Designed miniproteins, single chains, continued (2). Designs and how they scored, part 21

Each design is a single chain, and the fold is of that chain. pLDDT is the mean over its residues in the fold that is shown.

## One batch from the design tools (miniprotein)

Design m4698
Fold by ESMFold2-Fast:
Structure m4698 (fold): chain A 72 residues (1-72)
Amino acid sequence: DPSAEMLERLRELAERKDVPGFLRLLALAVEEGLLEVLSGESETDPSDPSKGYLRLVVRGGGEVHEFELRVE
């Protein structure tokens, strides 16, 4: 299942902290209809506004995954 493979690839990119690679792959997979973004939120670090978290809920095929990315 290509959708399930994309979800696993995104998980690997998130674990590697490759935020640019994660966002690029997610955008491509959504454009191709393989994945769907169900929700997305960003939260700024109160101690450092140049840093934050991006939380995404992504669906592919029959699977749903939550991702939390630390961003600068």
Scores: mean pLDDT 79

Design m4699
Fold by ESMFold2-Fast:
Structure m4699 (fold): chain A 52 residues (1-52)
Amino acid sequence: MKVTIVGADGTRHEVEAENREEAIEKARELFGPDAVVVVSPDGKIVAVTPAP
């Protein structure tokens, strides 16, 4: 499935993942372990990195 991952800077990444868990792992790889991952009912994944 195609998932949109949005970072704190508003940077958008479209990734293809078979499962939601894979998409979450890719979000953590892109934004790091401090990223807060929110999964919306629409299947959109938002990764928010807290400001330093």
Scores: mean pLDDT 66

Design m4700
Fold by ESMFold2-Fast:
Structure m4700 (fold): chain A 70 residues (1-70)
Amino acid sequence: MEELTRAAVEAVRRLEALGARDVEVDLHPDRVTISLSLDELTPEKRAQMQRVADELSRRTGLPVTLNVTV
């Protein structure tokens, strides 16, 4: 559980560094949902954010869903 919290905090920090705003991470017993806002979503930005989601999934052992609002 402490690992899950640390991984979530790091993911938020990385997404904010990529230009994401209003980053919210919802931790559920069986999954993680990340919601964020961008002024523009490009294929490159999507790939960068997907890498963060993949890393969070690897560290938590839980499926991660990334929801992006433009």
Scores: mean pLDDT 80

Design m4701
Fold by ESMFold2-Fast:
Structure m4701 (fold): chain A 87 residues (1-87)
Amino acid sequence: STAEARALLERARALAPEAREALVELLRHSAELLSVGEGRFREIAELLREVADAIETGEIRPDLVEALASDPELLAWLGRLIERYEA
């Protein structure tokens, strides 16, 4: 849901500075690796870049929230990833 996607981005924003920086770097690196692919890999790469930007700047765009909400597998993966940085 859009509420879950927004809450997840806000949780990532609330991480300790070092954890948040490491997460942003991981997301940007993952996006770069996926960007050499086509179709779904490219879509995921663009989405991960937008997530990294939102976490870094604090600017959570409605379009990003809707895009994440429409990809339950990616949203679940991001949730598990963020949870590991919170632990």
Scores: mean pLDDT 85

Design m4702
Fold by ESMFold2-Fast:
Structure m4702 (fold): chain A 118 residues (1-118)
Amino acid sequence: SELVKKALEYVKKAEEALRKGDIDSAIEYLKKALDYLKKAGAKVEPVEEHENPTLVAIGMVLRAIGLELDGASEEEALQLAANSVKYALYVLEKYGDSESALLAVRGALIALEHALSK
């Protein structure tokens, strides 16, 4: 899907921006990625507050690896990618937490690359 390819491009740009400490650009790129994922049919769930955002983001990476190992559907991969992008946005906008955001972005990248392999 061209929409999924565009989402992947913007998630990659967000990761590069985060590595450079450019939080404002990372937020803009993640918002664009999320818009493309919504257009591709992904449903985005509200973020539940957690005491340890880094642990939540690690869980997203582990789930993305699990989807690839299990040969999960494109729909399951897109849903995880959208939720991971939403979480990265949440921790950046609320806390400026680049570490948790980078982990969530990594989860989204793994999930999107799996979705495009189908």
Scores: mean pLDDT 87

Design m4703
Fold by ESMFold2-Fast:
Structure m4703 (fold): chain A 61 residues (1-61)
Amino acid sequence: SMAEVEAIRDEALAVVADPSLSVEEKVAAIEEAKARMIELAPEYAEQIEGMAQTLIDFVRS
């Protein structure tokens, strides 16, 4: 459901925003969230991949 997709996204964003977590932990959380969101909403795969890549680039910068 969309609510489940939104919950996964919000959890990943909370991990990204946590200054105590490593870049590696943040990237892993983003990649896992991306895979789960695409599995639940494959019609949004391209949008989900783009957003995930933007977040990964941000945490690696």
Scores: mean pLDDT 84

Design m4704
Fold by ESMFold2-Fast:
Structure m4704 (fold): chain A 78 residues (1-78)
Amino acid sequence: SSEEKRKELLETANNLDDKEALDFAVKTMKELLKKEGIDVSDKEVLEMLAEAEKAGLKKIDIAKAIVLSSKLLEEAKK
């Protein structure tokens, strides 16, 4: 049952709309950075993602990967 639940979360995260994926990724990155003592705005996180695009990475692909990783970690703790 926990394995089926992880698979469903994987499919849900992978099928998120671009806006929902970006909003979730920004929130997740802000929370992670805050735990390390780094306070960032939504704008600063979006600028970091835009900088990654200059290196040939797609911003939305990075955002979806962050969402997927976060959801998998959350499920693994249950």
Scores: mean pLDDT 71

Design m4705
Fold by ESMFold2-Fast:
Structure m4705 (fold): chain A 60 residues (1-60)
Amino acid sequence: SAMDQLLNDALRQMAEHELKNDLAGAQAVLDEALKQLDARHARFLQQFFQYLVKEREKAA
């Protein structure tokens, strides 16, 4: 579906930012994607972002 494609694209971009230790870039991808995603897909993307935040805290 179009929503699944948008979610998958956002997840890929956020993962790329994580590899560069760029949490601000990942947040920007999240904020932009949330404008387009339905509630179910938005919830999944927000949970993924929280996971990235937690992993960064462990790596710091």
Scores: mean pLDDT 83

Design m4706
Fold by ESMFold2-Fast:
Structure m4706 (fold): chain A 73 residues (1-73)
Amino acid sequence: GPPQPADPVEIATTLAETLGVPAESLEFRAVPPNGLGIYVDGRLRGVFEFASYEEAAAVAEAMNAAIAAGQIA
């Protein structure tokens, strides 16, 4: 696929800092038709639009994996 222009770990860290919440409170889910849903403590707070649903789903998986692995500071 095309090269990823941004690191999912960096994006998740920036979002946690911007929202003023711990990274462990963040969850990302793909939302039809092509959105990345941002959840804080299980509540939807925002959606970013991507070029495709598959791209949004891949980014959500990568961000959630990074948070679970403790890679977010």
Scores: mean pLDDT 73

Design m4707
Fold by ESMFold2-Fast:
Structure m4707 (fold): chain A 57 residues (1-57)
Amino acid sequence: SKTTAFDVAKAIEEYLRDGKKFEELPEYLKKAGLDDRTIENLLKIMKKLGKFPLLPQ
């Protein structure tokens, strides 16, 4: 696989460490090598599971 769950987790951790807005996360992940579908599904799952305390639930 070109992109692993580890690569995704690392990219998200780096993004959040920089204190960037959630709305900019999809562009950040795309630059990190993820495809649009993977990004969309990942964000939906994380929001549903409450992994992002800054997201409206």
Scores: mean pLDDT 64

Design m4708
Fold by ESMFold2-Fast:
Structure m4708 (fold): chain A 71 residues (1-71)
Amino acid sequence: SREEQFRQVVIELANYIVELAEEKNLSDDQLGVLLQEAVAKARELFEVEGLSPEEVLKRVKEWVEKKAEAL
């Protein structure tokens, strides 16, 4: 289902962001904010814009990497 597809996107994003946070030595607070913002962006792209799971993952991962580098 579409909901199951979104759940898998969130799980993959969460795993990616946690690994990135460990590599960049981000605080728990920074990790929490990054996760919340990434999930919100993923939901908008997936549910409002109707993008595929792959495109959502690509765009949100790119945004997360850029934001984490600025921290």
Scores: mean pLDDT 85

Design m4709
Fold by ESMFold2-Fast:
Order: sequence, then C-alpha cells, then structure tokens
Structure m4709 (fold): chain A 78 residues (1-78)
Amino acid sequence: KEEEADKYIKEADSYVEKAREALAQGNLDEAYENVRKAIEYVNKAIELAETQEQIDKIGESAKKVVDVRDAVLAARAA
C-alpha cells in the first residue's frame, strides 16, 4: 500500500511533464488529457497514503498539477 502510493505519485509527476511538453507544442487537447490523468493519480495516491511524508509529496505533486492545469485552461481560453 505504501509502495503503491509512491508509485502513483511518480505517475502523476510523469503526466505533469507530458502535459507541459504537449502545452509547449501547442497540443492543448493532449495537454488537457495528461492533466486529467495526473489528477487521477494524485487522487489514487491520496487514498493509499499512510505517512505524513507521502502526504507532503502528494501536496507537492498536486501543486504542480494545479499549476499546469491553470496554464492549459488559460491557453484554451485564449
């Protein structure tokens, strides 16, 4: 369970990176899909988190997700 939470945190971070790359390339639909996947993995990690260290890591990943989500939404609105 603890190892699964860490795995989901890494998956979320991976999707944040993919979303940033897609956004940089102007692929807004792909960027949005990757943001959606990052949100899914953050939520899964929250459900499986057992330690304060994991909760802190999830908080940092969630912050990155919010930042890239807001950037994608702003680009889609422009």
Scores: mean pLDDT 83

Design m4710
Fold by ESMFold2-Fast:
Structure m4710 (fold): chain A 81 residues (1-81)
Amino acid sequence: SVRQAAAAGGVPATDDEMTLEGAARSIAKLTGVPLDKAMEAAREAAKREGNPDRITAQGFAEMAKLAGKDGSPYPPAAPAA
């Protein structure tokens, strides 16, 4: 309830709240990961935000990091080995 109230009415940007599909498509374009992986990242981000209907700006950033772990880091990370 707390996260839902913040996400649904507390986000200070109209275009910062988007559907899982819309967010997934944006991440797929930004990171180059397959849309399926972007969709999984979108669901995880939405779940962590506590609002399964919409992705906030914070959720979108978290989703980008999750999608990047599929071999396309966002932002690109320096090689470790």
Scores: mean pLDDT 59

Design m4711
Fold by ESMFold2-Fast:
Structure m4711 (fold): chain A 59 residues (1-59)
Amino acid sequence: MEVIDEVNRLVAEAARELTKDAQTPEEHEAIASKLVKPAKLGLDKNDVEVAREEIEKLR
């Protein structure tokens, strides 16, 4: 529902921003691996905030 849509939107935006400077396949894989955990959230309203925190840790 809305929470899942918001989490997926945040993950997609973060992936685009974080991969802009990633030039090697290994860098892309590392970023994708870290984004998997936020992408599996969306079960509760608090998961949106958790997703934001996990994404911020990748910066």
Scores: mean pLDDT 65

Design m4712
Fold by ESMFold2-Fast:
Parts: sequence; structure tokens; C-alpha cells
Structure m4712 (fold): chain A 64 residues (1-64)
Amino acid sequence: SREEALAVAEALQREFGLSRERAELLAAWMLSQLKDGADPEAVARRLARLIGHPGAEAFLLALF
């Protein structure tokens, strides 16, 4: 949902200093992948690589 996407985007902005635009795009991508039945761990690892922050994988895995 839009509310879920916004909440995830806000978390990505706070934790990783992403721009609002990039955070919203990545949040929407993540939720779309999960809706399509993708493995949450695989989605988290992919998103962490796109963010490029050392702590991103652990943080994102904790969200699922």
C-alpha cells in the first residue's frame, strides 16, 4: 500500500541518508518484489547492494 511504501521510504531516508525520491523508488520496488512472492532475504540483499551502505543488509533483514 501507499502507507507501507511511505513508511519504508522514511526508514531508508533516516538510516542511509537517501533522497526522498530514491527512497520512495526503492521502497516501491521492494514492496512490489515481496507482493510477487520474492524471498525477503534475497530482496533485502539486493536492496542493500543498491544502497551501498555496510550496515544496510542487517538493517533490512531486521525489517522482515
Scores: mean pLDDT 80

Design m4713
Fold by ESMFold2-Fast:
Structure m4713 (fold): chain A 68 residues (1-68)
Amino acid sequence: MAEKAAKILEEFNKNKKKISETAKKLGVTVDQVLSAALAVKVDGRSQREVARDLGVSVGTVSTILKTL
């Protein structure tokens, strides 16, 4: 489980520009992109719950996950 979180953080560091561009296109912060990815992929939260917590659409969360 710790390995999965570390891999996601490495992917974020490796793709900082791509993540920044995705955040800009979706009207969210880079921090919200990271939080959404960790909540769904590491914590096993549903996309609906994460969308509600961030105040965005489920489609926005889905797009964030596809960008990784």
Scores: mean pLDDT 75

Design m4714
Fold by ESMFold2-Fast:
Structure m4714 (fold): chain A 93 residues (1-93)
Amino acid sequence: GTAQQLLDQAQSLIQKAKELFEQGNYEEALKQLAEAINLAAQALELSTDEEIIQQAKELLREVRKLAVEIMKKAPELVLEAIGLVLRTIGELL
C-alpha cells in the first residue's frame, strides 16, 4: 500500500545518503536523511500495521546511525545531525 511505498522511498534515500557519506558529501547526506524521516513519518500516519511500524523504526535507527557517523567526520554539522537524531526519536512517540 501507500505506507509501504513511502518506506521503500525512505530506504532508497538512506542508501543515497550512505553513498554521499562515502563521497565526503556530508551536508547532502543529511538532507537525504531528513527527507527519509519525513517519508517514514508519513507512513506511520497512514498505517498502524505492526510490520510498517517495525520497518519505520528500523529505517529511523539507520538514520540515527549515519547521522552519528556524520558528526564524527564533520564537526561543523553537529547541530544539524543532532536535530535529525532528535526527530527520529520524536517520530517513535
Scores: mean pLDDT 87

Design m4715
Fold by ESMFold2-Fast:
Structure m4715 (fold): chain A 60 residues (1-60)
Amino acid sequence: TTSQSIYSFLTKHLQRLGALTEEREKLIKKMSNDLDHGDQEAKDKASREIEELMRRAEAA
């Protein structure tokens, strides 16, 4: 599913960067679910939060 694909991608990416924490894993799980099953506001918010999280993790 799209949620599983996004979750797997983000989790592997953060693990590779050494930036995977329990809190971030929970956020990714929630955001992935929101992207699949949330309303438009939740989807937009989740997309922006994921993009921001990835940018910050890559910058570290």
Scores: mean pLDDT 75

Design m4716
Fold by ESMFold2-Fast:
Structure m4716 (fold): chain A 96 residues (1-96)
Amino acid sequence: MLSEEQQKMLGILEEARRYMERLKEHVPEVSETAIAALDKLADIIRKKQLPVSEIVELLERLAETIVRLVEEADSSLAPEVRRFMEELIEKAKAIL
């Protein structure tokens, strides 16, 4: 059975995954790469391979990378994606 922190973190990753699925209409290659990374983080949580604090750190690095790649692919989307990622990371840190 997963801990409450692990379950909440999986919920945050699923929220991010749904956002990236919608973003495929605009930046498909960036979105597909991000979804693959999010699915890997979810698998790590399910297998209890890393503590939630380390998952949050990995998610912060992934969020910064996603924002940068979106800025390079379509700069008009970058402010929206940045705001979404900042809110997502704030939620993730609140679990700790």
Scores: mean pLDDT 86

Design m4717
Fold by ESMFold2-Fast:
Structure m4717 (fold): chain A 60 residues (1-60)
Amino acid sequence: GLYRTFVSETGGSIEAVAGDLHVRVSGETREAALAAYQARRAEIEAARRAVQQELAKLGP
């Protein structure tokens, strides 16, 4: 699929919206906030893959 992501930084906080995905993270520094955002996005993507795999197993 095609994803469109908008990311903004505000006072050490990062907010990202990509279609049906909205993620907000914060940190004491820009680098910490970015690392938290990347970790959170990876978790969400892994969860989405797990759901898709389960749906494929349950499909007739």
Scores: mean pLDDT 60

Design m4718
Fold by ESMFold2-Fast:
Structure m4718 (fold): chain A 88 residues (1-88)
Amino acid sequence: SELEKKAEEHERIAEAAEWLLDQVRASGDRQIARLTAESDRLGAEDPEKAAQVQAERDALRGQYDQTIADLEATREKHRAEAEKLRAE
């Protein structure tokens, strides 16, 4: 069935988005943790550089949050379309 094939394609896209979400979350968590540790290490010895690293961390967090939101939207959109097609 053409509807079944379309549903399977949407399911594959949603699965790929879920896999990418896991990778992005893991990568983001590691990078944010490293920058947080670096900022904490610099702390009192170099407060200006610590503040710069914090700004870099916050900017990177924002980038990861946006990427995660986009991937979640893609996953949910394709899951919903697959469910709709399978209900037909």
Scores: mean pLDDT 89

Design m4719
Fold by ESMFold2-Fast:
Structure m4719 (fold): chain A 90 residues (1-90)
Amino acid sequence: SSAMEAIKKALDELEKKYENDKKLLELLEKVRKLAEALENKDYDKALELLDELAKETKRDDLIQEAKEYIESDPVEAVTLAYIAVTADIF
């Protein structure tokens, strides 16, 4: 979807801007893998990635909300994970 492509472009721009922030790059990579898992309907992998993100982000509330959307609205699930990961850098 165009919305999923927009999220992937945002990830590309953040990876370029913060290329020396190894922890942030790891979290951005997990959000990218979440998008790929959901495009493949691999919900088990999506839940694993969300559990990993929950341990690393201050916005665990957004990650728990993202879990509710993985099947019904995958774009919303990835968007919430993206916001959770980026909340501390703005």
Scores: mean pLDDT 87

Design m4720
Fold by ESMFold2-Fast:
Structure m4720 (fold): chain A 89 residues (1-89)
Amino acid sequence: MEVKIELVSVEERDGDTFVTAQVVASENIIDKIVLVFLGGGEVVPGKTEHKGTTSYISAVASNTPRVVATAIGKDGAVLAELFVELRAP
C-alpha cells in the first residue's frame, strides 16, 4: 500500500518546538500518527485528525532536537516511519 509521511511544519518559539506531521495514503487505512521526541524533556502530544486519505498530527516539545513520526494502520501495523532532525533557528 502507498503511504507517505512528512513533516509539513516545524517552528521554534521560546524553547518549544511545534511540529505538524502529515500522512497521505491511497486508502483510509491510517488509524493514528505517533510522534516520539528524542532528547527533549517535555512533550504535549496532539490528536490525529483525518481528512479523507490524509491524516495530520501536531505536537509541542521543549528543547527537542529530533523527532520520529510513525504512521499506524487500523490493524495496528507500522505503515511508514520518518526520522527527522529538528533545526533550531
Scores: mean pLDDT 75

Design m4721
Fold by ESMFold2-Fast:
Structure m4721 (fold): chain A 81 residues (1-81)
Amino acid sequence: MKPKVKGKTMKVTSKEEFKKFYIELAKDLLDSVEDPEEARALGEQFIAAVKNEAKKYGFSDEEIDELVEEIRKLMEEKLAR
C-alpha cells in the first residue's frame, strides 16, 4: 500500500518532535507527487493544515513561521528539478 497521506500516530513530547513529525510527513507527501503544480498545491494545503495544528499545539506565530519555512524549503527543493 502507498497512501498519499500516512496516518502516523503523533508521539510528541516537545515542539521539536512536532516539527520532525510534520517535516517527515511533508517529505512523504511531496515524494508521492511528480507534477510540480500538483506538488505545490498539495504543499500549500499541507502548510495551511500544519499552521492550524501547530496553533492548537501551543506554538507561537514565530515558531509556526519557522516550521512553515522548513516545509517550504523542502517544497522548493523538490520543485527545483
Scores: mean pLDDT 73

Design m4722
Fold by ESMFold2-Fast:
Formats: structure tokens, sequence, C-alpha cells
Structure m4722 (fold): chain A 69 residues (1-69)
């Protein structure tokens, strides 16, 4: 179902975000580089799992907010 695919995408994005936050804290990546990688992955997952663009936009806003903290 679409709901299951959205949940899978959210889980994958959350795991990647946690990893990238640690890389930023370690000085291996800038917040901007981490955000660019998250944008690429969200776009890829959106196409692969046939997720609505409105959901992809919401995921991107959520990761932007969490990276600013």
Amino acid sequence: SQQERVERARRAVDLLLDHLIEEVKAGKLTKEEALEELRRVIEHLTRRLDIPPSVAERLLREVEERLER
C-alpha cells in the first residue's frame, strides 16, 4: 500500500539523517552537504516507491528542521 511505502521511505530517511548528523558533528560533512545528500535520497525514494511529491516535500522540510538543531 502507499502508506507502507511512505513508512519505509520515512524509516530509511530517518536512519540516513541520524548517520549524517553524526558525520556533521564529527566535522566530516557540513550541514549543507548533509542536506544535499538527503535531498538526493528523498528524490530517489520518491521515484522508486512512487510516493506523492507533497509527501517528499514534507520529508525534506522535516530533515531541514532537524539538521538546524
Scores: mean pLDDT 84

Design m4723
Fold by ESMFold2-Fast:
Structure m4723 (fold): chain A 88 residues (1-88)
Amino acid sequence: SRAEEVLRLEMEAGALVTGMRALRIALRRGQAPADVLAVVDDADARIDALAAQFDAARAAGADVSTLRAIVDEMRAVLAAMLARVAAL
């Protein structure tokens, strides 16, 4: 059902937000270099914006493909962040 698919995507979006928050806290606690923190802060802001976009789209009754595309973009932001950090 649509409700089951939406719930799965909500769980995925929530896990991505939670994971980013945990990473940011761990890196700040570990006194990571300023260039690493800047990359992570950029990604965190973008993940937060995409999470807000997901919530708005869900409330507007968007189809599952639209919600999936937002979650896919959230995953892409995390992948790009990790690649940028690895290249520093």
Scores: mean pLDDT 88

Design m4724
Fold by ESMFold2-Fast:
Structure m4724 (fold): chain A 80 residues (1-80)
Amino acid sequence: SVEVAANDFMRAIVNNDTAALAAAFTRLGEIADQLTPDLKNRLALAEYLSPRNSGPMPEKIAKLPQGEREALEAYIKSLQ
């Protein structure tokens, strides 16, 4: 489901799990047309962190402000 894919993606970001993030990003991309505006904003972050963009994933995650990680945690909890 859309919510399961979004939750998997957000957990991968919080845990700095690049393999899980790539898998979750692919899944979200397959259902992008079914996403709500809120989930589309999360997908934009997935595109920013995607392997197709320049730079390795750990470096991109390390560049995110701490507030971004807190926002991601809040989003995950809101989907509970």
Scores: mean pLDDT 59

Design m4725
Fold by ESMFold2-Fast:
Structure m4725 (fold): chain A 68 residues (1-68)
Amino acid sequence: SYKEQLKQAEKEAKEAIKSGNADDIETAAGRNFSLAIGALNAGDTETAKKAQQIGEEARKKAEEVKKK
């Protein structure tokens, strides 16, 4: 279910952010954006919105990590 996928995607994003690895964080952001598209197409607006938010936060964190 999309709810189960959201739980896993959120966990992966948190772990990637804790690792401080920009590539891993960007990968996690991409997974959350893909989940948001899939959930939205299925009519699961709540999961889509949450996945989009997680993806955006991960993307911002990846940019922060890339800075000197």
Scores: mean pLDDT 84

Design m4726
Fold by ESMFold2-Fast:
Order: C-alpha cells, then structure tokens, then sequence
Structure m4726 (fold): chain A 68 residues (1-68)
C-alpha cells in the first residue's frame, strides 16, 4: 500500500521531526494508509518515539487526511 495524499507526506514529515528515521516514518504512514493505526504506533515506538509522541503523530496525520 502506498500513500497518495499530501496528508501522508505531512504525517511522515511530522514523524521525522519527532525523531523517527525517514524509513520508519514512511513505513508507519503506509500502515496508517491501510487503517492499521496500531501497526503505525508500533513502528514509530520501535523507531525511538515515546508512545505519547507516536500517538500525537498518528492523530495529526489522520486529522490532515480527513481535511484533504
């Protein structure tokens, strides 16, 4: 599954700004694009983000996707 929206790119940028690698950010956004928020959270936490930070990134990416 591939992210096709600008919201997916913005979500990846937020994850990188929070400390995730670009590879982890892209994998998390791909998981989120399939509706698997739990997998996206696990990928971000494995990349070194705290659960609270990972949850904020996921919520913001979902919010942006709903607006686009």
Amino acid sequence: VTLSSEAGRAGAELAVAAGASPEAANRAMTALSTGDEQLALRILEAAGLSRETAERVVREAVRLAKQG
Scores: mean pLDDT 76

Design m4727
Fold by ESMFold2-Fast:
Structure m4727 (fold): chain A 62 residues (1-62)
Amino acid sequence: SSEERQELLRAIAEALRAIGDIFDVELKLKRGEISQAQADALVAQYQARIAAALARMAAIPA
C-alpha cells in the first residue's frame, strides 16, 4: 500500500542519514575536532539507529 511504501522510504531515509552522520564523525576525527572516544560513542549510537531502521523495514508486510 501507499502507507507501507511511505514507511519503507522513511526507514531507508533514516538509515541513510545515520550513514551520513558516520561519515561526518570520521571527517571530524580525521580533522582532530573530536576525540577517538567521542567518535566511538557517536558511531555506536548511529549504528543502533541503522539497526532500528532495518528492524522497521523488516516489520513492513510484503
Scores: mean pLDDT 87

Design m4728
Fold by ESMFold2-Fast:
Structure m4728 (fold): chain A 74 residues (1-74)
Amino acid sequence: MEEEIKKYREKARELLKQSLEAARAGNTDAAQQLVDEAIRILKEYYEKFLGLTPEEAEKRAREEVQRLSDELAA
C-alpha cells in the first residue's frame, strides 16, 4: 500500500512539473490539462484503495495536488 501511494504521488508530481513548465511558456491551457490529469490520478487512487466517494476523493486529490504544487513552486 505505501509503495502504491508513492507511485501515484510521483506520477502526479511529474505532471505538475510539466504543468509548471507549460505555464512558464505561456501555455495556460496545457498547464491546466496537466493539473486536471494529476487530480484524476490521485482521485482514482483514493476511490480504488481508500473506498472514498467520488466527491471525497476529488476533494482530497485537489488538496494533495495543491500541496505538491506549492512544494514545487517554492
Scores: mean pLDDT 81

Design m4729
Fold by ESMFold2-Fast:
Structure m4729 (fold): chain A 78 residues (1-78)
Amino acid sequence: SDVVDAARDWIEAQVAALPPVEREAIRLVEGQRLDEDAAARRLAERYGLSMATARRVVRRALARDDELSAAAIAHIEG
């Protein structure tokens, strides 16, 4: 649908501007449909992060993704 396509394109542009580790967190959760713990484990393994740090990164990325999704809806519904 036009609404979904516009939201997706806008979100993709915003995600591309994020730090690489946050972009990967969003890709793991939204793209690969992993839960927070699974995404945190993948980030910890790939970037050599502690699980505590990886979980903080995932939570930050998810909060940002929620904000971007809300902003995209406002953008295409305005």
Scores: mean pLDDT 75

Design m4730
Fold by ESMFold2-Fast:
Parts: C-alpha cells; structure tokens; sequence
Structure m4730 (fold): chain A 68 residues (1-68)
C-alpha cells in the first residue's frame, strides 16, 4: 500500500539513508523514487502509484523491507 511505502521510506531516512542511497539499492533513479514517495505522501494507494509510475509497488515494498 501507499501507507507502507511512506512508512518504510520514512524509517530508512531516519536510519540515515539518503534518497539517492535508497534509490541506488533499489535499482531506481532518485527522480523515480522521489515521485513514488510524493504520491504516497498525497495518499495514493500502492496500486494507484503503480498505475501512475509503472513501478511494481509490491516488489518495491519487499525490497524496502530487506533494507530494514
């Protein structure tokens, strides 16, 4: 979900990761990750974020969990 994406990205940032470092670990551009995060902040669901960006948000959540 978008809530899960927001939560996980916020936790990684609190652990000291920059958006650029997170994006590199995920194989994404920083621009793409920032867009995904902005949509999550705006309250869009993971499915809606996928439709808007083409990013597999379920796969993205799983990869973020591996970084925690």
Amino acid sequence: SGSALKYLLDRLKEKGYSFGEIAKKLGLSQRTLSKVYQLALEGFSGEQIREKTGIDTTELVNKLLELL
Scores: mean pLDDT 85

Design m4731
Fold by ESMFold2-Fast:
Structure m4731 (fold): chain A 90 residues (1-90)
Amino acid sequence: SVEEAVELAYSIGDLEAQIEILRIKKEGEKNGVDPAELERRILQASLEAHEKGKKLAEKVKKNSTPQIIEDLKARYEKLKEELEKLRKEN
């Protein structure tokens, strides 16, 4: 359904945001980045991921075939696995 595709699009955007934020935090800690600069990078990544999720949701509202939904599900599962791997690695 269109609703399922839209929910998957936003869930994908949320996972991408979490992955990018975690990467920024890990690299910032490793390289001794200034806390204020690190916070700004995190905010920027969050905003970009949110916009990306909105654009994906608008795209799937226009065209939600079973194949597109299957592709979104596969993407969601890969991102979930990537986030869990990043959480396990220091």
Scores: mean pLDDT 83

Design m4732
Fold by ESMFold2-Fast:
Structure m4732 (fold): chain A 97 residues (1-97)
Amino acid sequence: IVDALAGIEEAFEAFVSKFDVSLIPKLFRAVDEELERLKKEEPEKYQELIEKYGSEENLRAVILKESIERLLELPPDVTEEQIREVVREVVEELLKE
């Protein structure tokens, strides 16, 4: 958890260096929307992730960090749809072993 929070600061610095600042609110919105989807449509999976990471805030930080790392491999012209897809893929991967 502490390690995940430390990693997010470095990832965010890399993100703001590569992408337009207008993508920042889109990234946060995509993470929030995916968490809301999990709560409503897949509550058992949401609970599993909360138990794994200890809290929603810690889970959110991990999703943000992993999503940023994946987005950094894409061109700067990343779209809101691509951001949402990356966030979804990250969550699906976190649910695996």
Scores: mean pLDDT 78

Design m4733
Fold by ESMFold2-Fast:
Structure m4733 (fold): chain A 88 residues (1-88)
Amino acid sequence: SQSQQLQLTIQQFVVLSDNSAVWVAIEMLRRGGISIEQVRALLDRARQVLIRARNLAESLNDSSFISFVKSQEMALAEADAEVAAMEA
């Protein structure tokens, strides 16, 4: 439905926005502009957004949105590994 497509579009935007904020924060961390704790807080927030997106994807059985969520989960896992490496 049109309402369902609007909901999916909004959720995609929210996921992309939070994941983008994480990568910006990682760049700021490299430059000494923010703390590791601030980056971890953004990672946790992005993870919660992705959990909600996955639940929505499962409820709607939308294959394109499921694929989108999986790609974003992989991107967030890469960011998590990057942050872990910077702490070592």
Scores: mean pLDDT 86

Design m4734
Fold by ESMFold2-Fast:
Structure m4734 (fold): chain A 81 residues (1-81)
Amino acid sequence: LEELLKRLEEVAGRVRDGDLRALALSTVAEIENGSPNSLVLSLLEQVIEMARRLIERGEEVEVAEELIRLAEEIKEIIKKK
């Protein structure tokens, strides 16, 4: 999980869309702070949906796809708790 969170933070820092970048970085911080699983899963879903909208617009497709993959992996780890 720690390695995935570090990678998510790095990829989020490369996002040019300010709203998605802020949401993704806030999501990493909430997970690191031990926030409730329900809140964290909701934030991860929001990150995924915002990234999908970028892909639909043809914006930052590669970065958005990487962000979605990392968010989905983290989501599955949290769901197994």
Scores: mean pLDDT 81

